# Designs tried in a protein design run: designed miniproteins, single chains. Part 24

Each design is a single chain, and the fold is of that chain. pLDDT is the mean over its residues in the fold that is shown.

## One batch from the design tools (miniprotein)

Design m853
Fold by ESMFold2-Fast:
Structure m853 (fold): chain A 55 residues (1-55)
Amino acid sequence: MKRLTQEEIDRLVELYKKDPEKAREEVRNLAKKYGITDPRLIEALIDWVEARAKE
């Protein structure tokens, strides 16, 4: 993926397992870096990372 790499996603999942609040902030920061400003898309990405971290 050109917007988010699998490596970036894996780091977010690992971060969420250690500190969910920091992982949420990191997702928001990455979303801003890639020009994603829709709050619903940001929240969906956070939910996806959370689901992966809880697997």
Scores: mean pLDDT 76

Design m854
Fold by ESMFold2-Fast:
Structure m854 (fold): chain A 106 residues (1-106)
Amino acid sequence: DAAAAEEARLAAGTAWLREVAARADPAAGAAVRAALDRLGGLAGLRAAIVRALNVADEAQRKAILEALQRLGEALAAVRADPDDAAAATAYAQALLAVVDAVEAAL
């Protein structure tokens, strides 16, 4: 069903994020893995983003949306060259900025 398909997609996304973290700078990669473990993977991160956007003030909401935009830009670079460790590190740092903005709003 649609719910089972979404759960499988989120699990696959979490696995992919861990692969990107493995190619990133060790400190950034370790921080991403710790954040995913703390939040419950991509499913937990998505839930945290929704909660944060519902309770955040205007400045916090702007910070979250700007961090998400930068994450999207970094994703394009990783997709263009999956073996580029610098692109993987930039993506990991952008993901951590989203986590930081979300946790600051909660």
Scores: mean pLDDT 85

Design m855
Fold by ESMFold2-Fast:
Structure m855 (fold): chain A 65 residues (1-65)
Amino acid sequence: MSLAERFRELAKKSKNPKASEHFEKAAEHLEKAEEAEKAGDLVTAQEHRRLAGLHFKRGVDELAK
């Protein structure tokens, strides 16, 4: 399972809707990063990986409340 698929599974299993939304956005950005990497656009890929990490952290922070 890809990392994006794992983030989507976390979103599906999360009982916290804010955490679920952040995990979904993390998965979307990771998928866009992988597409950019395949296209050779490493700058865009890096930006999307940063945004994926930010959303993952925010999802985890919501679960800790």
Scores: mean pLDDT 85

Design m856
Fold by ESMFold2-Fast:
Structure m856 (fold): chain A 67 residues (1-67)
Amino acid sequence: KEKKEKEVARKTLKLLAEIAKERGLEGSDEERVLKMYEEEAKKKGFSEEEIEKILEAVKKMIEFAKS
């Protein structure tokens, strides 16, 4: 189950990185994904504390995808 979950996480990361690049965000796959989540969370009215927690969760997802 974990191997399949990691594969889905990797594909999700790649898809999100491509979407972020299409939106004009620059940098590595990780940097683009983090910037995209930060921008979207700000647009949707999340607080600074909530955005920080969201970015930490996204970083953990990226770590999981790479493990």
Scores: mean pLDDT 79

Design m857
Fold by ESMFold2-Fast:
Structure m857 (fold): chain A 57 residues (1-57)
Amino acid sequence: SAMEEEKKREETIKKIEELGKKYNRPELAKQAIEAAKKGDLEKAERLGVQMVLEADS
């Protein structure tokens, strides 16, 4: 449903914003948020994972 899709998008954006602040990756977070706003949640999640992996490596 449209409401479930909107909620998932909002939750994804919030998670990415938190990751960008936590790992100090504002540019990568911006790209991921833009992807989520365009409906590309797969790309947004991938970039979020990249922020975590780069911080742990």
Scores: mean pLDDT 79

Design m858
Fold by ESMFold2-Fast:
Structure m858 (fold): chain A 57 residues (1-57)
Amino acid sequence: MMEILEALKAGDIEKAVKALLEEYKKNKLNVQNVVDALKEAGWDEAAEKFEAEVKKL
């Protein structure tokens, strides 16, 4: 989680999305909850990219 927040604050959306995908694979995160939380925090680009990457799995 700290690595994801650090990447988002640095503007490294790809790094943040990659870290979120690893968490999803390990912990079976609820995709909609993650997307909603990112959008609520103002990280819409990260939310859209994460959702698209999950659909490719």
Scores: mean pLDDT 77

Design m859
Fold by ESMFold2-Fast:
Structure m859 (fold): chain A 67 residues (1-67)
Amino acid sequence: SLPSDAEIKRALADMYEALGDIAESRGNYKEAAELYRKAATLYTESGDEVNAQEAKRKADELEKKAA
């Protein structure tokens, strides 16, 4: 069977979070913040509020470091 829209969005969110983790580990704080922000939006749209809040927290912290 085809995955649901929510399942697709969660998989995309997981991918953006992984890319954000890589960018953060490389010190690319602006890029990491943008990637975590995208992950947070997709987690919210998929109904995964726990991972959405964590991704928002990471994005907010890294936006402060990038400034």
Scores: mean pLDDT 88

Design m860
Fold by ESMFold2-Fast:
Structure m860 (fold): chain A 58 residues (1-58)
Amino acid sequence: SDSDFVASTAGLSAREIAVRVLMYKKGLSEEEARRLLEEDPGTVVRALKEYHELRKRS
């Protein structure tokens, strides 16, 4: 689950990781996730913090 998700994001940019985190954690579509990143610059930072927590649990 979380380990599989983290492995699937290996080599992606920070922005692409943020998109994948929003889809995984919030159940958003890719389009919705990308829209949130454009609307709120803080969204990528918060998503990367969630990603860091997922990595620590993996």
Scores: mean pLDDT 81

Design m861
Fold by ESMFold2-Fast:
Structure m861 (fold): chain A 80 residues (1-80)
Amino acid sequence: KQELLRQGAIYYSAGGIFYAAGDIHLEVFGDREAAAEDYRKAAELYRKAAELYEQAGDTEAAAEARAKAEEAEEKAREAE
């Protein structure tokens, strides 16, 4: 289903944006609280992308999105 793939891609892209924002808050501004919030938001968005990709039957994209969500979650824990 095209709509599920498009929605998955949108959430995946949004996750990447928040992940990058988390890196900027942490590495440029030293703002651990803002970084942790951005990484948690990224993880949430990546998990949503994984669900949508799974529903669309794209198991590879779903697995990649899940891996990104786990990575973002770990980054959030490290920032705390």
Scores: mean pLDDT 87

Design m862
Fold by ESMFold2-Fast:
Structure m862 (fold): chain A 92 residues (1-92)
Amino acid sequence: GEMAQKGADYAAKRAEGRGAKAKAEAKGPKVTITLSGLTVSQMFAALSGGVSAEVAGNKVETKASGDTLTITIEGPSPELAGKGAQLIGDSL
């Protein structure tokens, strides 16, 4: 939904503002955020944001490969998934 996409877009913008490359996609209550060009500190910040999204009620899966981090958020609603993505953006 629009709220999930808004959260995804916000997280992507935050990452790009930190010099990383970001791709964010929303489909129903699922948001996938792919971050690349991350420093080690930015990776830890994004993972911390993922924990915050999980505490907020989402299911969060993370996959790291080199300087690329893929975070998948699956919430009970598009609004909660979008909030989870926003929390990841706020951590960057």
Scores: mean pLDDT 82

Design m863
Fold by ESMFold2-Fast:
Structure m863 (fold): chain A 64 residues (1-64)
Amino acid sequence: MHPLEQRIIDALEKGIELAIKNGDKETVKRLLKQIDMLIEQSTDPEFKKRLEELKKKAEEALNK
């Protein structure tokens, strides 16, 4: 995975964790939409896998 892709993952993870901590479901939904867009547009299987892990984490937060 490219270093820039790792930075995107780190930024999204921090954003999701902060939104969950604050109970901000609207921000979690927005971040989910961004993750879905990145998954659709990405060709790197490692980057897609990491995005899918973040998607699962965000979806779990919305279902609780």
Scores: mean pLDDT 82

Design m864
Fold by ESMFold2-Fast:
Structure m864 (fold): chain A 58 residues (1-58)
Amino acid sequence: NELHEELLRKIGELLRKIGELEDAKLNGASEEEIEELEKEIEKLKEEVKKLDKELKES
């Protein structure tokens, strides 16, 4: 199922980005870099929610 595969891929991307954010915070990255990572994470969370909803409606 393409929706299930896409959901798993997006979850993987989300977990990877969360790891990048944690590493950035620990290594003293700029506030701008941290803010961009947070925005990317929020976008991925919304995409995961949409895919989960579509999968449940299938």
Scores: mean pLDDT 83

Design m865
Fold by ESMFold2-Fast:
Structure m865 (fold): chain A 75 residues (1-75)
Amino acid sequence: SVEEEIEELERRIEEIEKRIAELEKEIEELKEKLKTAEGEEKEELKKKILELEEEIGLLEIERGVLKRILEKLKK
């Protein structure tokens, strides 16, 4: 039913928002490590931060698409 589809989309949006929050926390922890890192460790931390920021960007796009679908279903 439409109601079941709405509930599934709302749960998926909540899961995405939770994942974004977890990734943001991981990025902050890596940024703290970056303050004292040197040489190869510094470059590895920078690469990891960029990868996590890219993952957040993709999740934000997915969240936006799901929210658009949700608005149409609640019509």
Scores: mean pLDDT 89

Design m866
Fold by ESMFold2-Fast:
Formats: sequence, C-alpha cells, structure tokens
Structure m866 (fold): chain A 110 residues (1-110)
Amino acid sequence: MTFQEIYEEAVELGKKYGAKYVAKRALEYARKGIEYAKKGDFTSAAHYALIAAALARAAAEVGDPEVSKLSRQAANAALVGALYALEGNYEEAIESLERAIELLEKAIEL
C-alpha cells in the first residue's frame, strides 16, 4: 500500500467517523512502529510508521483547526520516524514515533 492510498482511505473514514477516530488509529500504528523498532525489525517499523503518518495527515485534513494542527505535526513526526527506521536509527525512530503519539493523544483529548 502506498502512503497516498492509505491517506485517501483514511480521509473517507474521517468523513464518516470523525477526525479523532482516524487519529486514534494513527496512534495505534505509531505504537506498532515502536514495538517493531524495539525488536530490530526496521522494515516493519517503517511500514507502520508510514501508515501512522498517512492516518495522522488524514485526521489533519478532516479535523477542526486545533485537531488539524496537532495531527499535521504528528504526521510529520511519524514520517521522520519512518525515515530513521529505514536507516536503522533505532533511538531516533522511537523518539520520533513517541513524539507522534504525544501529539495524537493531545489531538484526541481536544
């Protein structure tokens, strides 16, 4: 699945169930990214981080201005996490995904 395909499907889910629903799913995939990074499976970590980024970007597209701002920042953090995972940068991948989770939790609580 491409980032664009996941993003487009997630925008449709956000239109049906709300931006916070999509943000919660982004958070779940960011957590999976961390789990796989901790196992040294950087390919799976990058894959789940990219899904989290696409979902967070979709939440930003359909959310109100504050949810959009936080979800956009989370999407960028998750994308950075995916790039670090692809390079085998374990610590930086986890730190970036933890940042994405923090931002998504704030968006969900709004």
Scores: mean pLDDT 88

Design m867
Fold by ESMFold2-Fast:
Structure m867 (fold): chain A 102 residues (1-102)
Amino acid sequence: EDIKKLVEFYIKNYGKDIAEILMTGFARLYLKEGKYDEAIKLAETILEFFPDSARAYLVLGEAYYKKGDYEKAISYYQKALDINPNNERAKKLLKEAQEKLK
């Protein structure tokens, strides 16, 4: 699976900011389709190119939450909030994941 070349293609043709938005959008499509392992793989590849992508961390958190790994979900939501503290969706999802561990 040549996901790295796909990310490099979007960076080359659209620049880093647009590439990050487009690639995280594609990862969210995998989440909507229930393809959580594909969403994780794509989000991890995005983070290799964009280590401070709050959007990619949010995808990882949502994918692990759907797989029942609430501890990993919490960790990734917290990383997304460390980058973007005003993300109300990430705050809500963090609280929901924390409730699952009680």
Scores: mean pLDDT 87

Design m868
Fold by ESMFold2-Fast:
Structure m868 (fold): chain A 60 residues (1-60)
Amino acid sequence: MSASELVVQARQALNDGDYQRARDLAEQALSLDPTNEVARRILSEALERLGDHEAAEQAR
């Protein structure tokens, strides 16, 4: 599984309102490609939705 594939799945999870899954998938994408800005944005959005503003700021 590629970082790009995980990013697509994480974005789908955000659209479905599954913020926990979106976070987990974005974190997996970043473990494969730490420079992936799309994955960082998805992680930040998921953390904001979960109410974790400090972690969301760090993910940017």
Scores: mean pLDDT 79

Design m870
Fold by ESMFold2-Fast:
Structure m870 (fold): chain A 94 residues (1-94)
Amino acid sequence: MEELEKSLEFAREIGRLFVEMLDIGREAVKRMLEEGVSLDEAIAEVKKRMNEISPLSKPITDEEARGFIFLGALDLWSETGDEKARELAQELLK
């Protein structure tokens, strides 16, 4: 029973970190669309910010950072209907 309780605590903490990483990706997308930040700059900043909050010993990769920028673009599109966010998400699938 204690093992299940620890697993639930771990799952909740992972969920919290996932939401924080999604928010980082979403803010990067907003900067790309509003300030003209390049994808390479967005990946570098997202990777840096995720590594600051990640409890993992292995650093976040460019592909993982790109994945959260993709999720952030979908999140922004679903919330605002911004077609530029949808188009960015489609480009990131390649």
Scores: mean pLDDT 81

Design m871
Fold by ESMFold2-Fast:
Structure m871 (fold): chain A 87 residues (1-87)
Amino acid sequence: SEAKKLLEKGNKLLKEGKYEEAIEYYEKAIKIEPTAEAYTNLGEAYLKLGEYEKALEYLKKAFELDTTNERAGKLGKEALIKLIEKE
């Protein structure tokens, strides 16, 4: 599907450290088909950019779609810890 192609391109950009570009592709994928994987990876990209509140918000959306997603759980906890440390 188109959403899957956009998600895969976002994943490649995320691995390359191109976080802002990855976010653009994940947002396009989510507009077509909102999935736990797309929200989890969007949250990771925001976490890598130091945008901890946005990361936590998107990781929460990932949990709302799939409560068994362990990666969303680990990243959400990391974002929350970083947000608390920033005060």
Scores: mean pLDDT 86

Design m872
Fold by ESMFold2-Fast:
Structure m872 (fold): chain A 105 residues (1-105)
Amino acid sequence: SIEEFLEEFRRKLEEIIRLLGEGRFAEARRVRDEMIEKAEAFLATLSPEEAAELYRRMTRLLEEALERVEREFPDRPEIVREFRKLVAEMRGRLAAAVADHLAAA
């Protein structure tokens, strides 16, 4: 379900934030890539309306997570920069996946 996927997505964002806090940037990027692939695969199984709703909810979670990272790591700009880059990449790839899905006749 969308709710179950969003709960897993939220847990993986928490894992990414923890790994970044520990300086484990390569592992954080691996978790990011795995989550993008799972999200793209799941979006492809949904109706266009459900895919758009999932995308909106995922982008909201990403924005909330970024605000949290900025609050938790005010003196660690390298973590904030890495997470901001991660959010931008995830948003871009997921937006492209939704656009492709919506364009499918």
Scores: mean pLDDT 85

Design m873
Fold by ESMFold2-Fast:
Structure m873 (fold): chain A 100 residues (1-100)
Amino acid sequence: SKREEGLKLFNEGLVLFNQGKYEEAIEKFEEAIRLFESVDPDSVELGRALRNLGEALFKLGKYEEAIEAYRRARELFEKAGDEAGAEAARELLEEAEKAK
């Protein structure tokens, strides 16, 4: 399914991120995001993928793009009632704004 393919791509992105391969991780996260959006635009999986996309963008100094990803992630976690996810995304957003 598209959700299963999205999860596979997301996990591949996490492996690449942990290896410091941020540009390759971004490609995998963006592919996962497209699949998650097509299945459920309000999903927690989409929120997690956007948060991790933001973190990879932050590592590359792409602060404006990271801020956008974190804002979207926070909104999705808030809609889902994931208070911990929303708070984590808020903290990451504040850190990215300070780095500008």
Scores: mean pLDDT 90

Design m875
Fold by ESMFold2-Fast:
Structure m875 (fold): chain A 103 residues (1-103)
Amino acid sequence: SEEKVLKMVEIAVKALSEILKLLDEGDYEKAEEVRKKAVEELSKIDKEFAEKFGKELDEIIEAAKENITKAVGLVLRMIGELLDEAAKKMGISISEFLRKLLE
């Protein structure tokens, strides 16, 4: 479902953006709260995706404690991969997909 894919990407990208901000601020506790909330919201749509995404976010939060620059790079890469995969699943271009997200 197009609506399902759009909703999953919206939740995931918002979570990644908020976590990135919190990691830059050194607020690991709030980053973990955002991770848990995102997993709960995503699990209502796709439990397997939610589990994998939650695990990747946990690894990013742990990496940030040692090297914030590496964690930032991982977050940005995940955002790009999410957008690419969602556009492919919907059979549309990245530019068309971004237009739909910004509505």
Scores: mean pLDDT 81

Design m876
Fold by ESMFold2-Fast:
Structure m876 (fold): chain A 88 residues (1-88)
Amino acid sequence: MKDAKVKLKETVEGPGIKSEFDLEFDAKVEIEGDKLTVTTASRTIEFEIVSKEGNVYKVKAEFEEEYIRADGSKLKVKVKLEGTVEIK
């Protein structure tokens, strides 16, 4: 895996939830064809490579997550990530 600096805009949207976050962190990345996998301490995220310029990859990912609320109901949220991954 390669060392990389990751800069992402995360959008989380669901019933009663709409949040936007700017994320910047260091991670290990693996590149396979048109896919770029980012591994963090808490999760592994697979990104689609949109474009490449030198050592900087423009990436995107979109997935759904389910949260269990205190009342036992399930909340499905849509997560969209867009940004850049710079290989060190």
Scores: mean pLDDT 79

Design m877
Fold by ESMFold2-Fast:
Structure m877 (fold): chain A 72 residues (1-72)
Amino acid sequence: AVADEFVAAARAKDYDTLVEILQRELGLPEEEARRVAEKVSALPDHAINGVAALIEAGASREELLRHVDALS
């Protein structure tokens, strides 16, 4: 599942994989996807799981960005 892939990449600080997922699932431009990947990789486990769940549920780009911004 995309949530499992996202959580694994975030915990490993695998920015390239996080950027790929964000571009593939949400259509984020590369520059914005990299900024989000950096923010997400710094979050505690519970927050990473929350972001991953939103992606798997098909959240919009705007919804995900608002959620990540609120966590930062």
Scores: mean pLDDT 84

Design m878
Fold by ESMFold2-Fast:
Structure m878 (fold): chain A 68 residues (1-68)
Amino acid sequence: GAAARALAEAEARAGQHTDDLIKNDVEKILKAIEETRQRIEAEGGADADLVENHKLAIEFVKKRAEKL
């Protein structure tokens, strides 16, 4: 009921704010994610799961930017 609707509305507002950030700064966001990934790899701490998670984050941002 009401709690599920309030959560959906809060998620919609958060999504809209994120969409605005992505729309305005998608290249900066993607660059920051990629630079973080490269830094972790250079430190020798990156495992396959961490690399995959960064790849998924980049794809998520790209797909969301394309939807806008």
Scores: mean pLDDT 67

Design m879
Fold by ESMFold2-Fast:
Structure m879 (fold): chain A 71 residues (1-71)
Amino acid sequence: MPIDEVEVLRAMVLMAAAIAKRVLETAGKTEEAKKLFEKIEAEVEKLGEGLDREKALELIRKMEEETEKAL
Protein backbone atom coordinates (compact mmCIF):
# COMPACT_ATOMS: atom_id res chain seq x y z
CA MET A 1 0.00 0.00 0.00
CA PRO A 2 1.75 3.18 -1.18
CA ILE A 3 1.54 6.08 1.25
CA ASP A 4 0.02 9.26 -0.21
CA GLU A 5 2.78 11.88 0.13
CA VAL A 6 0.22 14.73 0.36
CA GLU A 7 -1.56 12.93 3.23
CA VAL A 8 1.76 12.39 5.06
CA LEU A 9 2.81 16.04 4.59
CA ARG A 10 -0.61 17.24 5.76
CA ALA A 11 -0.38 15.05 8.89
CA MET A 12 3.14 16.31 9.65
CA VAL A 13 2.19 20.01 9.24
CA LEU A 14 -0.94 19.61 11.40
CA MET A 15 1.07 17.72 14.04
CA ALA A 16 3.62 20.56 14.13
CA ALA A 17 0.71 23.05 14.40
CA ALA A 18 -0.76 21.07 17.33
CA ILE A 19 2.62 21.13 19.13
CA ALA A 20 2.97 24.90 18.55
CA LYS A 21 -0.60 25.42 19.82
CA ARG A 22 0.16 23.46 23.00
CA VAL A 23 3.41 25.41 23.60
CA LEU A 24 1.53 28.73 23.30
CA GLU A 25 -1.31 27.47 25.55
CA THR A 26 1.19 26.47 28.29
CA ALA A 27 2.63 30.03 28.04
CA GLY A 28 -0.87 31.49 28.61
CA LYS A 29 -1.21 32.57 24.96
CA THR A 30 -4.50 30.70 24.38
CA GLU A 31 -5.96 33.12 21.80
CA GLU A 32 -2.69 33.24 19.81
CA ALA A 33 -2.55 29.40 19.95
CA LYS A 34 -6.08 29.13 18.52
CA LYS A 35 -5.41 31.69 15.75
CA LEU A 36 -2.12 30.07 14.72
CA PHE A 37 -3.68 26.58 14.51
CA GLU A 38 -6.71 27.84 12.53
CA LYS A 39 -4.43 29.79 10.16
CA ILE A 40 -2.22 26.76 9.41
CA GLU A 41 -5.24 24.43 9.09
CA ALA A 42 -6.84 26.87 6.59
CA GLU A 43 -3.60 27.11 4.55
CA VAL A 44 -3.33 23.29 4.40
CA GLU A 45 -7.00 23.05 3.28
CA LYS A 46 -6.45 25.79 0.65
CA LEU A 47 -3.41 23.98 -0.80
CA GLY A 48 -5.16 20.57 -0.84
CA GLU A 49 -3.47 18.29 -3.40
CA GLY A 50 -1.06 21.16 -4.17
CA LEU A 51 0.72 20.57 -0.83
CA ASP A 52 4.34 19.57 -1.58
CA ARG A 53 7.55 19.30 0.46
CA GLU A 54 8.59 22.93 -0.13
CA LYS A 55 5.16 24.34 0.83
CA ALA A 56 5.03 22.08 3.91
CA LEU A 57 8.46 23.36 5.02
CA GLU A 58 7.35 26.98 4.42
CA LEU A 59 4.26 26.43 6.61
CA ILE A 60 6.41 24.92 9.37
CA ARG A 61 8.86 27.85 9.12
CA LYS A 62 6.02 30.43 9.33
CA MET A 63 4.64 28.52 12.32
CA GLU A 64 8.03 28.64 14.08
CA GLU A 65 8.33 32.40 13.43
CA GLU A 66 4.79 33.18 14.65
CA THR A 67 5.21 30.96 17.74
CA GLU A 68 8.50 32.72 18.64
CA LYS A 69 6.92 36.18 18.14
CA ALA A 70 3.88 35.25 20.29
CA LEU A 71 6.05 33.98 23.17
Scores: mean pLDDT 80

Design m880
Fold by ESMFold2-Fast:
Structure m880 (fold): chain A 84 residues (1-84)
Amino acid sequence: MKPTPADMIADAAGVPRDKAAEALSRAVEEILGRPLTEEQRRVIRDGTGREVAKALGLTPEQLHRAVIRALEELGVKVTNGPPF
């Protein structure tokens, strides 16, 4: 398994990590209903799933939904959301 959500999204979508991190940041903003700070965006880019969830106050389910939304934005067809 990839060590970070951004790495996982980048690998699955065939995009650079920075593109994956931007898509994930947008998905998290949608779930939280507020814009992220630059510090929070850096955590999303460089942090593990645990670090991202803790820093942003996300449940594992919310982080999972954000990852799926980011993949869909990048053109990856997701048919089922796998449990973490």
Scores: mean pLDDT 76

Design m881
Fold by ESMFold2-Fast:
Structure m881 (fold): chain A 112 residues (1-112)
Amino acid sequence: GLTREELITTLRGIAETVLSALDEMIKYTKDPEIKKELQKLKNEVETLHREALRALEAGDYDRLIENLEKMIEIVDKMIEIAKKYNFPKSIIDALEGARLALETLLEYVRAR
């Protein structure tokens, strides 16, 4: 099983991938409404990541599960935006990879 340190490292790596993809999407789009939506999603990811780390440090796995589920919902919205507005395949691939990693982490945490 994953140690607490390995869980923290995994969660940070996923959050870094998602936030990097958001920054790339914000730079790529010229549409101010899409920029606004992506900035909102970025703020939500930053908040959920901080809350997930606090939950993990506190051993609050129910809160961690809730935060992971919410992060998956945000990544799904990002993938929908990326596909709808023809963002680069590299961004879509990174987001789909992050989604798979979040699902894997969620299943692991639920099995505890």
Scores: mean pLDDT 90

Design m882
Fold by ESMFold2-Fast:
Structure m882 (fold): chain A 64 residues (1-64)
Amino acid sequence: EVLELFREISEAIANGDIDKARELMEKLREVLEKKGFEKKQIDYVTEQLERAIELAEKNIKERK
């Protein structure tokens, strides 16, 4: 389910596993497509997640 995938992406980011977070994001995209979300909405969400992952990675590097 979508919320579960979001939670797992957040957990992967928290663990510093950015590659895993990106893989889960790709899985989220597949789920959204199967649930009938529009391509533009899916692209928007994945783009926002990509930016969030990038920002999270930067913040992780800043943290000890």
Scores: mean pLDDT 76

Design m883
Fold by ESMFold2-Fast:
Structure m883 (fold): chain A 110 residues (1-110)
Amino acid sequence: FLADLYTMAAIGNLAAGDYDAAIYNAKKAIELDPNNARAWLVLGEAYYKKGDYDKAAEAYKKAIELAPNSARAWRNLGRVYRDAFGDEELAAKYDAKAEALEAQRQAQLA
């Protein structure tokens, strides 16, 4: 539960544009629960906003490792490869994975 509180604080900091506070609180959540995929996702988003694209990609890959069905994590990783690294082919593969997961989720909910 305490890790979730730090994750929520990181999300609030990210929304407020305080990327350093978001990184700090996301790291605290990860220290308490290294398997918290949401904390890794938020850490990646905060790094992306700061322009630390290599760290963002690393955090998103960890989020995907922990939660491979997270369409958001796959989409965010695709964005890093397209917008920061210029790798359109790899970005398209990650985007396709996110789309497939979204379609699968809709089928399961129907």
Scores: mean pLDDT 86

Design m884
Fold by ESMFold2-Fast:
Structure m884 (fold): chain A 62 residues (1-62)
Amino acid sequence: METITIKVPKEIQDLLLEELKRAGIKAEKVSDGEIKVTVENREDLIKAVAATLLAIGRYLEQ
Protein backbone atom coordinates (compact mmCIF):
# COMPACT_ATOMS: atom_id res chain seq x y z
CA MET A 1 0.00 0.00 0.00
CA GLU A 2 1.33 3.42 -1.04
CA THR A 3 -0.20 6.82 -0.30
CA ILE A 4 0.78 9.79 -2.45
CA THR A 5 -0.08 13.47 -2.04
CA ILE A 6 -0.34 15.29 -5.36
CA LYS A 7 -0.76 18.97 -6.10
CA VAL A 8 -3.29 19.81 -8.81
CA PRO A 9 -4.84 23.04 -10.12
CA LYS A 10 -7.95 23.84 -8.02
CA GLU A 11 -10.01 23.98 -11.24
CA ILE A 12 -9.31 20.29 -11.95
CA GLN A 13 -9.34 19.00 -8.35
CA ASP A 14 -13.07 18.20 -8.11
CA LEU A 15 -13.13 16.60 -11.59
CA LEU A 16 -10.11 14.46 -10.70
CA LEU A 17 -11.73 13.33 -7.42
CA GLU A 18 -14.91 12.35 -9.34
CA GLU A 19 -12.96 10.33 -11.94
CA LEU A 20 -10.82 8.62 -9.28
CA LYS A 21 -14.00 7.68 -7.38
CA ARG A 22 -15.56 6.24 -10.57
CA ALA A 23 -12.37 4.21 -11.17
CA GLY A 24 -12.61 2.77 -7.63
CA ILE A 25 -9.43 4.49 -6.44
CA LYS A 26 -9.32 5.73 -2.84
CA ALA A 27 -8.68 9.47 -2.97
CA GLU A 28 -9.51 12.40 -0.71
CA LYS A 29 -9.20 16.17 -0.74
CA VAL A 30 -6.53 17.26 1.76
CA SER A 31 -6.75 20.99 0.95
CA ASP A 32 -7.38 23.29 -2.01
CA GLY A 33 -5.00 22.01 -4.67
CA GLU A 34 -3.91 18.85 -2.78
CA ILE A 35 -5.26 15.31 -3.13
CA LYS A 36 -4.21 12.17 -1.24
CA VAL A 37 -4.36 8.98 -3.32
CA THR A 38 -3.99 5.38 -2.09
CA VAL A 39 -2.48 2.93 -4.58
CA GLU A 40 -2.26 -0.78 -3.72
CA ASN A 41 -0.97 -2.21 -7.01
CA ARG A 42 0.03 -1.40 -10.61
CA GLU A 43 -3.57 -1.73 -11.85
CA ASP A 44 -4.62 1.03 -9.41
CA LEU A 45 -1.79 3.22 -10.68
CA ILE A 46 -2.93 2.71 -14.31
CA LYS A 47 -6.53 3.55 -13.32
CA ALA A 48 -5.35 6.69 -11.51
CA VAL A 49 -3.45 7.86 -14.62
CA ALA A 50 -6.50 7.18 -16.82
CA ALA A 51 -8.74 9.08 -14.38
CA THR A 52 -6.34 12.05 -14.48
CA LEU A 53 -6.44 12.16 -18.29
CA LEU A 54 -10.26 11.97 -18.24
CA ALA A 55 -10.44 14.82 -15.69
CA ILE A 56 -8.15 17.00 -17.84
CA GLY A 57 -10.30 16.22 -20.90
CA ARG A 58 -13.49 17.22 -19.06
CA TYR A 59 -11.87 20.47 -17.87
CA LEU A 60 -10.75 21.38 -21.43
CA GLU A 61 -14.33 20.84 -22.73
CA GLN A 62 -15.71 23.52 -20.33
Scores: mean pLDDT 79

Design m885
Fold by ESMFold2-Fast:
Structure m885 (fold): chain A 90 residues (1-90)
Amino acid sequence: SEARERALRLALEAARYLLQGNVEEARKLLREAEELAKETPDDEDVRAVLELLKEGIRALEKGDVKKGVILAIAAALRAIGALFDLELEK
């Protein structure tokens, strides 16, 4: 769906900013992705990516840079897999 693809692309962009330490821009993009996610409430990939980003932002706000980076990478990998239907395990 268009909402799924747009939400995942915004979430991937948010993860990119989070990896650069730009929490403000990441939060802005996450908010936009969350609005689109309301159109796909049963989408497990979208939900998982957004939760990883929320936790990553929360970790960075608390000064836990290591946890924030790990969560941002996890969100990016999940979003890439969902967008491009990649078998990352083979």
Scores: mean pLDDT 84

Design m886
Fold by ESMFold2-Fast:
Structure m886 (fold): chain A 55 residues (1-55)
Amino acid sequence: HMTDAELHATVQELVALYKENPEEALKRLRELRDASTDPLVQRQLTAVIRYFEEK
């Protein structure tokens, strides 16, 4: 199980990556979402992905 702290750290790293390579960051976010079995984690990752896709 990924802890809330691990999830937060991973999202922060991918947000930083988005500044350099948005396509790679979005790809990794989608992979993390699809690999997750926790509905709450999937919802949080979906919200982050949609936020960046809106740009």
Scores: mean pLDDT 77

Design m887
Fold by ESMFold2-Fast:
Structure m887 (fold): chain A 90 residues (1-90)
Amino acid sequence: SELLEELKRIAEELVEAIKKGDIATASRHISEFVFLLAKMYEAGMDPEKILELAREVGERAIEAAPEELKSLVESLMKSAIEAIKGFLKL
């Protein structure tokens, strides 16, 4: 799936930005990530699988965060996941 390949690319770029402490770039990639998951939902993908993908990327992002930014990254990913749950109607 082209959408799954794009999701993998965005997730990798998000994790790398977070590792570097580049929160501005990370925030941009979080927005791209949420938008792509919304497109996957509109394309008829399983909402539960979309939420699983979101949680997986969120965990990777939090694990990659420098200690000083871990709380901020946790808050950002929690907000992103809540937005995703909202449009998935779960």
Scores: mean pLDDT 87

Design m888
Fold by ESMFold2-Fast:
Structure m888 (fold): chain A 60 residues (1-60)
Amino acid sequence: SFELTVEGLEPELARRLAEEINREYPDVEARAEGGRITLVSDLPVERHIGLALRVIGEGL
């Protein structure tokens, strides 16, 4: 399992992004706490990095 954390988001934005990730990627568990999103999955590292990029680069 891999865990990746994205920080520095507004709390409401973090919550909405976590809900979106959980909806689109059922193999990933996204948890939002304040301005932080934690991604937990058994996916390959490359897929995990792609999700992080979406949150911080493509999805904002």
Scores: mean pLDDT 72

